# Designs tried in a protein design run: designed miniproteins, single chains, continued (4). Part 75

Each design is a single chain, and the fold is of that chain. pLDDT is the mean over its residues in the fold that is shown.

## One batch from the design tools (miniprotein)

Design m14593
Fold by ESMFold2-Fast:
Structure m14593 (fold): chain A 89 residues (1-89)
Amino acid sequence: SGIEELLQQTLAELADNLGLSSVVQDLLEEIKKLSENKDIDSMIKKLKDARDWALNELATQKRTNNTKGAADLQKLIDTIDKAIEILEG
C-alpha cells in the first residue's frame, strides 16, 4: 500500500540515525498486520500513537540542539500525517 511505501522511504533515510529505523520497522509491521484485517480505525490509532512518540522525541532533540535528529523526526511526523490523511479520506 502507499502507506507502507511512505514508511519504507522514511526508514531508508533514518537507517543510520538515532535508532529511529527500529521504530519505523515496528510501525510498518503493525500497519501491515492491521491492513490485512482491514482494521482502518486501529491503523489510524497506531499512527497517532507513533506521532505522539515522535513529537516527544522531537522536543528532546530540539532541547539538545540536535538539528539532524530534529529534521529526521519531523520527516517521520510528516510521513505519519500523510498516512493518516490517506486513511481518513
Scores: mean pLDDT 77

Design m14594
Fold by ESMFold2-Fast:
Structure m14594 (fold): chain A 61 residues (1-61)
Amino acid sequence: MDPQVVQLLGQIFSDPDLTDEDVSAVLRAVRDYHEGKLDQQGLAARLQGVLDRIRARRRAR
């Protein structure tokens, strides 16, 4: 697995504001990648999007 993808997964699952919806989004992205619907860059982009949404939600508090 790409070191960037591993780093993004680590950041997402270490975030204290992680929700079940965020976990579902990660699992969907990984599934789509496994099924060939996403390339590695697409997977990284979707994981970055999850992390960005978590951080945006935290900033709104």
Scores: mean pLDDT 81

Design m14595
Fold by ESMFold2-Fast:
Structure m14595 (fold): chain A 65 residues (1-65)
Amino acid sequence: SEVEEKIRAAFEAAVKAVKEAFPELSEKEAELYALAGVIRARRAGDLSPEAAAEHALEVARRALA
């Protein structure tokens, strides 16, 4: 479905952004932050790859500060 495709694209963008900003994280940790970012983006009503990546980076920055 189009919604599933949007969620997958948002998740892939969020994983990439978290890995680029925090290369020391394991793949599993990056995926967990990415998932949190996608959930937040969806709740905010903007499930773009850009929004999901920004939310994921915010979650990771706060957790790793």
Scores: mean pLDDT 87

Design m14596
Fold by ESMFold2-Fast:
Structure m14596 (fold): chain A 88 residues (1-88)
Amino acid sequence: SSGLEKLKQDFINRAEQAKADVKKYVAQGDYDAARQVVQDLQSYNQKILDFLKSHTPESKDLKDFEKLANNLLAEVQATLDAGKAAAA
């Protein structure tokens, strides 16, 4: 549906912004702020998943969104981990 495609695109945009914000905070040495960005994205993901599960349980759309979100969250986490490793 158009609503699901909008949710996917909104999540992609938020994940790209989160990667940029993590890089910014890591460059500033603010690892607490960088961690908060990751946690905020994880919380937003959980809110979307809860909404989708209540409306489209066991749907292909739910599974496709979960895969997309997990991949994007992993990229944001990897950005944080790489920044921390470079600073150590």
Scores: mean pLDDT 83

Design m14597
Fold by ESMFold2-Fast:
Structure m14597 (fold): chain A 61 residues (1-61)
Amino acid sequence: MDEAIRRGLQVAADVLGYLRDVIERARQGDPEAQRILDERIETIRRSAQTGREASRQLASE
C-alpha cells in the first residue's frame, strides 16, 4: 500500500517535470507541444484525480 503511493508520487514528479518543459514550449506557441500537452494533461488529470481519492480514503482511515 505505502509503496504504491510512493511509486505513484515518483512517477507523478517525473511526468510533471516533463510537462513543465512541454508547457514552456507551448507557451512559446509551439502547436506540437500544445497537442502533446493536451493529451498528457488529460491522462495526468485522470491519474491525479484517482490518486487524490485514494489519499482521502487513507486520511479518513
Scores: mean pLDDT 70

Design m14598
Fold by ESMFold2-Fast:
Structure m14598 (fold): chain A 75 residues (1-75)
Amino acid sequence: DTLPEEVKEFLEKSKKYIEEIKKLSKGDKSLVDEANKILKDTLIKLGTEDDREKQLEAIKEGLKKLEELLKEAKS
């Protein structure tokens, strides 16, 4: 079983957050690199986790980290 809708939504939201962070962090790639690492780490967890509840938790934590990073980029 997969979470196609949840994974697709996660990818769409993550790309939007990363794009916003990139615009706010012109000349400083550290926040963009961290955002891409969060995306990659979340996708790895989704690919290695068989428990649906833990897959949903990984998506939730990934989005939370990206939202916090976007908040830092706005500061």
Scores: mean pLDDT 79

Design m14599
Fold by ESMFold2-Fast:
Structure m14599 (fold): chain A 120 residues (1-120)
Amino acid sequence: SAIDEIKEEFEGLKETLEDFFDYLSKIDKETAEKFREEFLELHEEFEKKVIEAVKNGDKEEAIKIIEEWLKEAKELIDKATAEIKKKRPDKKELIDTEKDILIDMLETFAEHLKKIVKES
């Protein structure tokens, strides 16, 4: 079902996010753990809202939720990486590279979720 496909996508995204914050924690553990907790809370709330909108047959609302989440996720990643780069300017290029990879993955996940919703 579309709901099962959405749940599978969210499980994959959670693993990607945990890997990213594990990487950042090797550079600055305190800041990485703080933002990991904020991101996981955002992730759980987002999954619940998308599933509820799909169950209610509201594809337009589900797409809107996905777009709002992507914006908030990008802002949170920007904030997390900016704080770590301020403490570790020697790691700026490495952090920026990992951030760019994650942002591309987040955009790909959002587009795939929107496709599942539209085809449901």
Scores: mean pLDDT 88

Design m14600
Fold by ESMFold2-Fast:
Structure m14600 (fold): chain A 91 residues (1-91)
Amino acid sequence: LREKLAEAVRNLSEADIEKGRAIYEKLSQSTRNKFTAAASELGLDEGLGPEVTVRLIAAIKRLYEEGLATQAELAELLGVSKATVSKALRL
C-alpha cells in the first residue's frame, strides 16, 4: 500500500489535485495538521508545505475510490484514526 500511495502522489492529475484542495479547504485545522504530520512521516513533504497535504488527500481519495485501499488500511498507514480518514474521503 505504501508504494501505491507514493506512486499515486507522483501521478496526480490537475483534476485530482483540485479535488484534494477542495477537501483540504473543508477540513478543520486540526485534521489538516494530522494529514501534514502523516505526509512528513511518510517522507512526502519534500519542502512543498501545504501542497504536500493537498496531494496526500488527493492520493488517498483516489486509492479508496479505485478500490485499492480501505479506510482501515489508510488509517494504519497514515497513523491517524479511521474517523480522520473517513472525514476526508466523504467530502
Scores: mean pLDDT 76

Design m14601
Fold by ESMFold2-Fast:
Structure m14601 (fold): chain A 77 residues (1-77)
Amino acid sequence: SKKLEIEIKLGVLQIGLAVLELFDENIESIEVEATEEKIKVKVTLKDTGEVIELEFSAEEPVSEILKKIEEEIEKAK
């Protein structure tokens, strides 16, 4: 089922985001909201309290989602 594949991808993404939160000292928190069509990621930065909101297609590869999140965090540092 396509829905099950998306749920598995979301689980893998959650693990990747937890690793980012653990190892990036600039991250206060990461929140994710997912629908069948979209994944919304909200990153709060420790130093400024700035919130970075990113939106992705639920069908986008987890590796690309994580890469784009890392790139936006680096731009905000």
Scores: mean pLDDT 80

Design m14602
Fold by ESMFold2-Fast:
Structure m14602 (fold): chain A 100 residues (1-100)
Amino acid sequence: MEKIKQEMLKLLDKLEELGLQAVNEKDEKKKKELLDKIREIESKISDLLEELGKVDPEKAEELKKRISELLFEMYEAIENKDEKGLKENIKKMKEEIEEL
């Protein structure tokens, strides 16, 4: 449990860094590269949620649904160039993970 929690929090820190870069990126090619890196982190989070499901399937299902909703809102914040919304969204994801 604790190892999964710590790895997820590290991925969320990296997600915030890449998301803030994507919000401020004016070059469409570079923005696409940043979004591809964000998708790689999303995939790693999904893998960790699968590992959590082996230990606590009910909590993993609940968290997977909540993180999916927050990831959707994160992509909306990036498209809308909403830096404050992106930071709030990542903070909410971290709060969900900290309850593990």
Scores: mean pLDDT 86

Design m14603
Fold by ESMFold2-Fast:
Structure m14603 (fold): chain A 99 residues (1-99)
Amino acid sequence: GSITSDEQSIDQLIDLANRLSQSSDPRVRQIATIARQIYQAVQNGDDDSARDYAYQGADILRSEGLDDIADAIRRSADRGDYKSAGSLIIGGAYILDRR
């Protein structure tokens, strides 16, 4: 299944976000924090906050040259798929951490 669609996958993404929040790169730490805020908003039923955080993450990744990931995040958020948006943000943070 999709790593963004089930409970165990969300736990794995949270663990990865926690690891990325210890990065030496402040941009990676900021993006990982945004991903965690999306999952918290989703769990609280706060779709407006989840969407806002998803757009914020997309804008940061776009500014770093990750336009394709930023576009995918926005499309996921626009259809209400904030879990996929959070996963894509974590993926973007991982790419930046490896630069």
Scores: mean pLDDT 79

Design m14604
Fold by ESMFold2-Fast:
Structure m14604 (fold): chain A 63 residues (1-63)
Amino acid sequence: DIAKKLEELAKERKEFLANSEPEERKAFAKKVEEAVEETADKAEKEGLSAEEVLELLIEKIEE
């Protein structure tokens, strides 16, 4: 369920932001920005579903 995956991501992000130092938050924000940009570009070129986009985004963030 896409909604559940989004809720899990939002909760994990909240926990990370609450427990991380400012420098870590900045590094994570940049990583997320790059992951979103790459995932959006790939989704547009390959016609990925919303579920596939979320899976790729999670994978990129975990790298």
Scores: mean pLDDT 72

Design m14605
Fold by ESMFold2-Fast:
Structure m14605 (fold): chain A 58 residues (1-58)
Amino acid sequence: SAVDSLGGLERSAARRLAEGYLRLGYTGEQIRQLLLDEGFGERLAQAAGEIADGLRAN
């Protein structure tokens, strides 16, 4: 299958890191900052942090 490959790979990497940080007890804001420090884009880092906060609230 033809995949839009770089954006999808970056989102997958950000998700794996965010899930790892969430399991370690980091907050969504901390996860956002950690992803930015790792070189991920602001929109992707923000979205991952918000998802992590949503998971903690449910």
Scores: mean pLDDT 74

Design m14606
Fold by ESMFold2-Fast:
Structure m14606 (fold): chain A 111 residues (1-111)
Amino acid sequence: KREEMEEALVEVIYHATVVIGLVDILKERGLYTEEDEKIKKKALNALLFARYVVDELNDPELRKKMLEAIEKAREEVQKYSKLSDNEIRKKVKEHYKRLEEALERFREAMK
């Protein structure tokens, strides 16, 4: 249960960070929509919540995994910065779906 919860938290942190970064690329390209703003707000709220939970658990190993997930997410966003607008939007949709799935797994692990 705790290991499943920790894995779900790391996935939330990773996918939320990717979604935020990709939406920021769309904003830099002048393509930012109201839907993109809603997606970014939801991803940011999920990231802040997951970081809060990690801090409350006070586990140095989990905190290290969180920081590694953020770094990997930033590297992934940098790699995607050369993609077309349509490819970026596809990646936003894919990572947002994985974020929602990770949040659901987190909720199930907390039961």
Scores: mean pLDDT 87

Design m14607
Fold by ESMFold2-Fast:
Formats: sequence, C-alpha cells, structure tokens
Structure m14607 (fold): chain A 66 residues (1-66)
Amino acid sequence: KEELYKYLESLGFTDAQIVAAMTLGATLEEMKELADEYLKQGVPKEEIAPRVLEDLLDRGAAEIEK
C-alpha cells in the first residue's frame, strides 16, 4: 500500500492532503481511482489533489443531505 502512497505523492499530493482524505474515510485505492479519472479527463497534475479532496467532501455532504 506504500506504493499507492508514493504514486499519489508523484501526482503532487502532500502528506497532509493524503491524511485529510483518509480521515474523511477514503482509502488510498479510492484516491488513486479519483486521481486516475481526473488524469484521463486531462486535468493538470497540480489540480488533481485539490479536486480529489473536494470530491470526497462533496460525496459525504451530498449523501448526508440526500
């Protein structure tokens, strides 16, 4: 699983961002899936980590509100 952590760091994720996402209940695998989806859409690497974190927050909020 350290390979996923290093992969996310290679995409510009900071330790704080990875820890924040995991605190929200996301797995490293889920973060990779979201990051890979943004990469396929042509999102620049520097925007991937913020977008993944926003998606995780939005999913939680949307599921609670719905």
Scores: mean pLDDT 74

Design m14608
Fold by ESMFold2-Fast:
Formats: structure tokens, sequence, C-alpha cells
Structure m14608 (fold): chain A 65 residues (1-65)
């Protein structure tokens, strides 16, 4: 599982964003797409030096879904 490859910090970031999207009343389908995109991006790019690449990957994955 890609989730198991993530650091604790990366998992906390994803969970925080998911919780915020739920509070905003976003559809579950949209929240799931964002969560999956973040998991995939962070599994490939970790740490502060690669944050920009991770952000680009998240945007790409969301656009594909």
Amino acid sequence: SLWEKLSEEEKEIIEAIVEQLKELGMPEEFIEIVKEAMIEAFSEYSGAKETEKANEKIVELIKKK
C-alpha cells in the first residue's frame, strides 16, 4: 500500500486536509480523489526539498480524475 510508505508527518498532513475538506462540506468523492492524489505524490516525493514536485504531482493526479 502506498499509504504504508508515507512518513507519519505526511500522513498527518493528508488527514488534516481531508478533515478540513469535510468541514467545508466537500463531496466524499472529491475528498477521496484529493486523498489518493496526495498519497501518490508523497509516496514519490518526500521532504522539504521535493515539496514543489509533490505539489505538481498532486495537481496532475487531481486533473486526471
Scores: mean pLDDT 71

Design m14609
Fold by ESMFold2-Fast:
Structure m14609 (fold): chain A 56 residues (1-56)
Amino acid sequence: IKDKILQTASNEPKTQKEIAETLGVSQGTVSKHIKELEKEGKLIREGSYVKSSKPI
């Protein structure tokens, strides 16, 4: 699931809700995995949006 979240967010900035809808999982599940991916430096949050890696 983490891998799918990362791939989904890497295509374009998406909200937690949009990622949850795309993957068919709860927003809570997405939030948990996004936090772990942020700790790994693979995702970042900007307001309500989630983006892959660091901004250019």
Scores: mean pLDDT 72

Design m14610
Fold by ESMFold2-Fast:
Structure m14610 (fold): chain A 85 residues (1-85)
Amino acid sequence: MTEEELEQLEKAEEAERVLRFQLERYKEAIERMKKGDVEEAMRELELAYENALESLRVLQKFPLKEEKAKEEKKRLEEEYKKILE
């Protein structure tokens, strides 16, 4: 249990760092899309969105951050849907 808990905590900390990077890439992709560079922006937006979701999915598995990660994931999904639909 203790070793599994430590491993999960380390993964959560790494996921949080990765999430910050992916959210910045997502923001940049949104700006490119607004500027009309549709083909490049769509690809970048999709990659940044999927990477951010993966980071949130990892973070969501940890009890200390599960609820926060679920709310952030929901927010990200709603924003992405509004942009594409």
Scores: mean pLDDT 75

Design m14611
Fold by ESMFold2-Fast:
Structure m14611 (fold): chain A 86 residues (1-86)
Amino acid sequence: SMDEARRHLEKAFELLVEIETQVSEGKLTPEEVKQKLEKAIEHIEEALRLRPDDPRVRKLLESLLQIAKMLNLQEIAERVEELLRG
């Protein structure tokens, strides 16, 4: 549903904001960052299942890809790149 897809995207966005703020403050371990990024991807995947043509999905995936590349998380970056390809 529209409301369910929106809720998943909002949760993904909140996780990305949390990662950006807490990583800059040195408050997250690499493992905690990986776990939060994986959780954000799961929310985006569910939103894509519900609404595949939502433009917010692409923007969130692009932001997530930049974070994964910046943190040298190659496995996560590859998973996000596959989602961006469809």
Scores: mean pLDDT 82

Design m14612
Fold by ESMFold2-Fast:
Structure m14612 (fold): chain A 88 residues (1-88)
Amino acid sequence: APPPEERARRLEELYRELRENRPSEEELLERLREALERGRLEAGIEALAAAAVLEEEGRNRPLLELMLAVFRAAVAGESEEALRELLE
């Protein structure tokens, strides 16, 4: 797993990127799928950053809840298969 300091930097950078470019809900889901192909922790970081942006903007409550579910599953150490099941 990446060191905690590196994970924090990656999360901050990603959060800034998402706030700046304001991706659509479809783009956020695609980014999450791509992150999952890179690994469980990558998916968790992407999901947490997306959830933060969605919450701040008051956008799409169901997608926000999905992103938080993916983040929680990734932190709990669930399989990539289980994370894919959450993505429908």
Scores: mean pLDDT 78

Design m14613
Fold by ESMFold2-Fast:
Structure m14613 (fold): chain A 73 residues (1-73)
Amino acid sequence: SQAEKGQRIAELTRQAYEAVKNKDKEKVEEILEQARELGEGAYLGVATIAAGLMSPEEQRELAARVAAAEAAR
């Protein structure tokens, strides 16, 4: 259901915040993989929170994906 999907996104968002605070790259990667299963919008939202632990190349790729998603509106 949409309610279960929303709760899962909220939980992943909270977990991503904690993982970034703890500088836990492995946990961030696990969370991002779960977010991918919920769709591109969920993935991009969670990935933006985790951007501080990404390489400059990964951050540029994320920014390009966000820009492409915005341009498709």
Scores: mean pLDDT 79

Design m14614
Fold by ESMFold2-Fast:
Structure m14614 (fold): chain A 60 residues (1-60)
Amino acid sequence: SEEEERRRRALEEEIKEGVLAIIEAVERVVMKKMEEKGVSEEEKKELEEEFERARELAKK
């Protein structure tokens, strides 16, 4: 039904928004841990790139 279709789309948008929020939260925690461990700038850059890729995939 039309109502079921609207509910499904709303749920999909909620899930998408939630996934992006989780990625952001995980990135903050991971980057903080990397700073505490004294990980190299190159390794931090690679990790930032992976999180950026994850965000782009979630926006699909």
Scores: mean pLDDT 80

Design m14615
Fold by ESMFold2-Fast:
Structure m14615 (fold): chain A 86 residues (1-86)
Amino acid sequence: ARKEELLERMRRLLEEAGVPEDRKERVLESFREMAEKDLEKTEKILEEWEAILRLRKAPSDEEMIELLEELGYDREEVRRELEEAA
């Protein structure tokens, strides 16, 4: 439960920060290993990352497309809208 909560929080943080999908999975795997070795230290690291990324996050176009597709939007329509906004 606690480890899974930390992993879900990290996943959301990486999504909001616009981390590419391949790098996101790699970071999550490393984070999972850290949580298995030292759960309390991993929690503190997550809190620091949450504080930093909340101030500096800017979702990439690719991450925004992925998020909106998951919410039921068409990937090509979202891409078109982002291109028009640029």
Scores: mean pLDDT 66

Design m14616
Fold by ESMFold2-Fast:
Structure m14616 (fold): chain A 73 residues (1-73)
Amino acid sequence: MEEAEKKAEEIVKLLEYVLGDKITEEERKEIREKALEMMKKGASDNEIAKWLAEVFEKYGEKDAAKEFRESLK
């Protein structure tokens, strides 16, 4: 659980860095909670990463999403 918490926090920091002002505090919290829930249900790192790439694409950061997906081969 502690590891999942840390990873969720890293995801939030990455979202803040990539999306900045495009994402609200509430949206960051929702994304963090969803990431934690996925990890608790046994989602793989690759599954979480693919979902995170979808989040980046949703906010218009397609280049970041593509790079992230490629790094996780």
Scores: mean pLDDT 75

Design m14617
Fold by ESMFold2-Fast:
Structure m14617 (fold): chain A 100 residues (1-100)
Amino acid sequence: MSAEERLIASLVAAAVRRAREDPEGTLEELEQSIKKVEETVKDEEVKKKMIEALRKAKEALEQGDLEAFREAMREYYRLAVEYYKKENPEALAQFLASHL
């Protein structure tokens, strides 16, 4: 497993822990994340995919499906890390700081 894959696994594990401890707060965080992606991500294709992943995560959590939530969050973090890594290292660092 690469360093990037380990990072994504850590982000996903943190998200799943928060969802178990505070599902309502996590649902609010997902809504805020969707809004932030709509406002900040300029690549329309990447934006659409990120929002789709976040909406799938929200739906899964509303249904109590933590495995579906885990998979949706993994897809979101893969897209986010790839996008921010390409744009600039500071944007990636800020993203990681807000999600760990």
Scores: mean pLDDT 83

Design m14618
Fold by ESMFold2-Fast:
Structure m14618 (fold): chain A 91 residues (1-91)
Amino acid sequence: AVEEELREIDRALEEALARIEEAVAEGDLKLPGPREEKVERAKEWVRFEAEVQKELLLGRLDEREALERRLAKARELGLEEVAASAERLLA
C-alpha cells in the first residue's frame, strides 16, 4: 500500500539524517564552508530527496522532472558532484 511505501521513505530519511555527520566527516559530501554548514546542507538535501521520492511514488512527478528538480537543488546547495551526475542523466 502507498502508506507503507511512504513510511519506508520516512524510515530511510531518519536513517540518513542519523548518519549525515559521519558521512560529512568521511568526505562523502564535498561542500564548501565550515562543517556545521555542510551538515545542514546535507540534511536539507536528504529531506529534499525524500520529498521527491514521495512525489514520484504518488505519480505527481515523472523521472525527468525529478532529475530537473534534483539538479536545481544540488546547484542551490553547492553539491557539484550530484549536479554533474544529474546533468549527465538529463543529456
Scores: mean pLDDT 79

Design m14619
Fold by ESMFold2-Fast:
Structure m14619 (fold): chain A 70 residues (1-70)
Amino acid sequence: MKEKKIEEIEKELLERLRELNRAGDVEGQLKAALEAGGKLLENSETNEEAALRMAEVFARARLLPRTVHL
């Protein structure tokens, strides 16, 4: 079932990103995100679905860039 695989990928990525963020390992965070992104694309019906799932994981890990208010 694709959904179960996606959930496992999201959970593993979230835990890894939180660990790497605490360690200040920006390069490790990038590598983990790229690996998980590839797996999400493989298991998603659209690129938009994969991107949305990645954005949700990044939001939970607090890795999305802050928008500058003008």
Scores: mean pLDDT 69

Design m14620
Fold by ESMFold2-Fast:
Structure m14620 (fold): chain A 90 residues (1-90)
Amino acid sequence: HMAELAAKLLEQIRRFREDLKGTKEYILNNPDISVETLKKIKEQVRGQFELLEQAAADVDHPEVQAALEELRKEVEEFLKFLDEVIKEKS
């Protein structure tokens, strides 16, 4: 059932991207967010992305690999954004 696994991974990647965008907008609109909360978000995003990469590692599906590569770039930019916000509050 590789086609079903690929479809599930693509949906998980899409939702992950939506969650990153929503979380960034929330942080930008809520300057009172604590450094502790930001650090927790960073840990959760890293952990969730690592699990997703592991789940997709054995899936030889071009669309999944392309979507995962785009998500990796977005995760890297998001973590960089979090680090800058944390520095400004520390």
Scores: mean pLDDT 87

Design m14621
Fold by ESMFold2-Fast:
Structure m14621 (fold): chain A 99 residues (1-99)
Amino acid sequence: SVVEQLLALAERRIAGDTGAATAEMSRLAEQLERATQVSVALYLVALWLEKEGFPEELVEKARELAETAPSMEDEELEKAVKEFLEYLKPAAEEYYKKK
C-alpha cells in the first residue's frame, strides 16, 4: 500500500538515504493526501445518503470506497470514484423526482 511504501522510505531516510528517499516520500505523501481527502468526502457522502434514506447498498458502497481509497493509486482511485458516481446517478435522479 501507499502507507507501507511511505514507511519503508521513511526508514531509508532515517538510515541516511535522504535525497532519493525524500523525493519519493514527497510524491507518495501528496498521493496519500489526495486519497485521504477523497476518503473523507466519500464518508461524508455516505452519511448524507443514509440520512436522506438512499438505498443501504449505495451507503455501503460509499463507505467501502472511503475505507479503501487511502490504499489506492491515483489511477485506481479515479476509476473507482467514476464508477461510484455512475452507480449513484440513477438513484440521485430518482431522489430529485421524489423531492
Scores: mean pLDDT 74

Design m14622
Fold by ESMFold2-Fast:
Structure m14622 (fold): chain A 76 residues (1-76)
Amino acid sequence: GSADLTEELEKEALENPELQKKTLELMEKLKEYQRENDPEKTGPVLQKKLLEYAPNQENLETFYEGLKKVVEELEA
């Protein structure tokens, strides 16, 4: 897939369904931003920023915080 989760992130999602929902909401917001702002150019930039803020995506909390920072930066 274009955004694969690690097995640890999948386990975290099962144990913390509310955090998973919040993470999905941020992902949806980024997808909407990408759709409105040239998805072909914006996609790679967003992916790079996410990896910068959440390089180790083994923890759902870290991944969620990384997504929040990317969204916040885009809205600034």
Scores: mean pLDDT 67

Design m14623
Fold by ESMFold2-Fast:
Structure m14623 (fold): chain A 73 residues (1-73)
Amino acid sequence: SAEAEAAVERFLAQIDEALARISELSEEEKKALIEQLRRLIKHLEANPPPALSPAQVEELIARYRELIEELEK
């Protein structure tokens, strides 16, 4: 649905904003965010939202993994 597509676009935009602001985070804040994102990925894999297609869920997980990699640099 258009609403589900808009929600995915919003989540992707939030990830892009977080990527742009990584330099503002302390090392402890980066570690906490990495742990939170890893838990979120596990939750999405175990309990994918029924409103999202499998491809949309995979895209979100891939973008969260990209954010983790940038935080770990």
Scores: mean pLDDT 80

Design m14624
Fold by ESMFold2-Fast:
Structure m14624 (fold): chain A 107 residues (1-107)
Amino acid sequence: SKEELIKKANEYLKKGVEALLRKDYDTAIENFKKAIEYYKEAGVKNVNIGDAYTLLGLAYLHKGDFEKAKEWFKKAAEIYRELGYVHLANSVVELFKALTGEEIELP
């Protein structure tokens, strides 16, 4: 069911955050990708998917993969903007700039 898919997505999001906090970036990336997959399968387009994209980007930054980090931060900002959370979209763009010195251009 949709509710079961959301529950699984939330569980993987939590596991990803726990991995990120212990600096296990590969496990964090794997779990955030699974969370995103389950949110998409559930057909949900909410703040949690934007948060998952942001956390995935942050994990890639910590691994030194700036190109993938930029891609996921851009996807996070796009989702936040589509949902009307302009402040969250701006915060993600500013966070990436603060951490990398590079700007994200949104279409």
Scores: mean pLDDT 87

Design m14625
Fold by ESMFold2-Fast:
Structure m14625 (fold): chain A 85 residues (1-85)
Amino acid sequence: MTVTVTIVAPNHFKVTLEDGTTYEAENLEELAKILEEKGGMDVNGEYEVTYEGKTFKGKNVKDAITKALTELGIKPGAKLTITQL
């Protein structure tokens, strides 16, 4: 399963599921909850995040996203591709 997250602003994220359904989140906690509840992603599962051409792995979706955003910074207009391993 692959989900796309668009960074709208530093505190605003848009989630797009494979079926084209979209959800909005205003922080990383809300983003992780949307990915768990709507994306069918277990927040305790292993995930791979591709951001700005670089790949990050985490022990859960929040960890993988946090690694990507900490390393490269939060860039409005950029996208993260999230894949469950």
Scores: mean pLDDT 77

Design m14626
Fold by ESMFold2-Fast:
Structure m14626 (fold): chain A 67 residues (1-67)
Amino acid sequence: MLSRAELEELRERLNAKRLAEGLKPLSLDEVRARVEQLLALGLSKEEAVEAVLDTKRGAALVLRRLS
């Protein structure tokens, strides 16, 4: 699992992108839950971060792991 500092950094990066797109920012708990789900699917810490920031790339990484 990511450290609290790594989760806060990820949340800041994700929320900057979301706010630019007119979307509501996510809480730390929501970002944590997304990362935990991706790690539970067998993604590495680095792959989980990429998947959270890029949903299309994240879907491709999950499908590749399940193959």
Scores: mean pLDDT 76

Design m14627
Fold by ESMFold2-Fast:
Structure m14627 (fold): chain A 98 residues (1-98)
Amino acid sequence: SLSPEQLEGEILLALAEMLVALARNAYKQGKLTPEDVKKVAEQLEKLVDEAERLGAISPETAARVRELIKQAKEAADNGDVETAIKLLEESVDLLRRA
């Protein structure tokens, strides 16, 4: 059975997946701006920070995911929403493998 901390970690990872999936769907509908995807990246970063704090992911996984989030924010700042979403999706794929 899962400890309360393990369950909370799994919930955070599920929220990260949902957040990025919703962003992809908004992009497909033409409703996602560079500012919006940057906000999604910032929310994902907070979820990653909490998942690391709870021990749900390793520090090594957290560092790799943070680098992808940083690249996603840089892509968003340059108006490249498609690249930013792809980097956030890659971030979630790494979290799933943790």
Scores: mean pLDDT 88

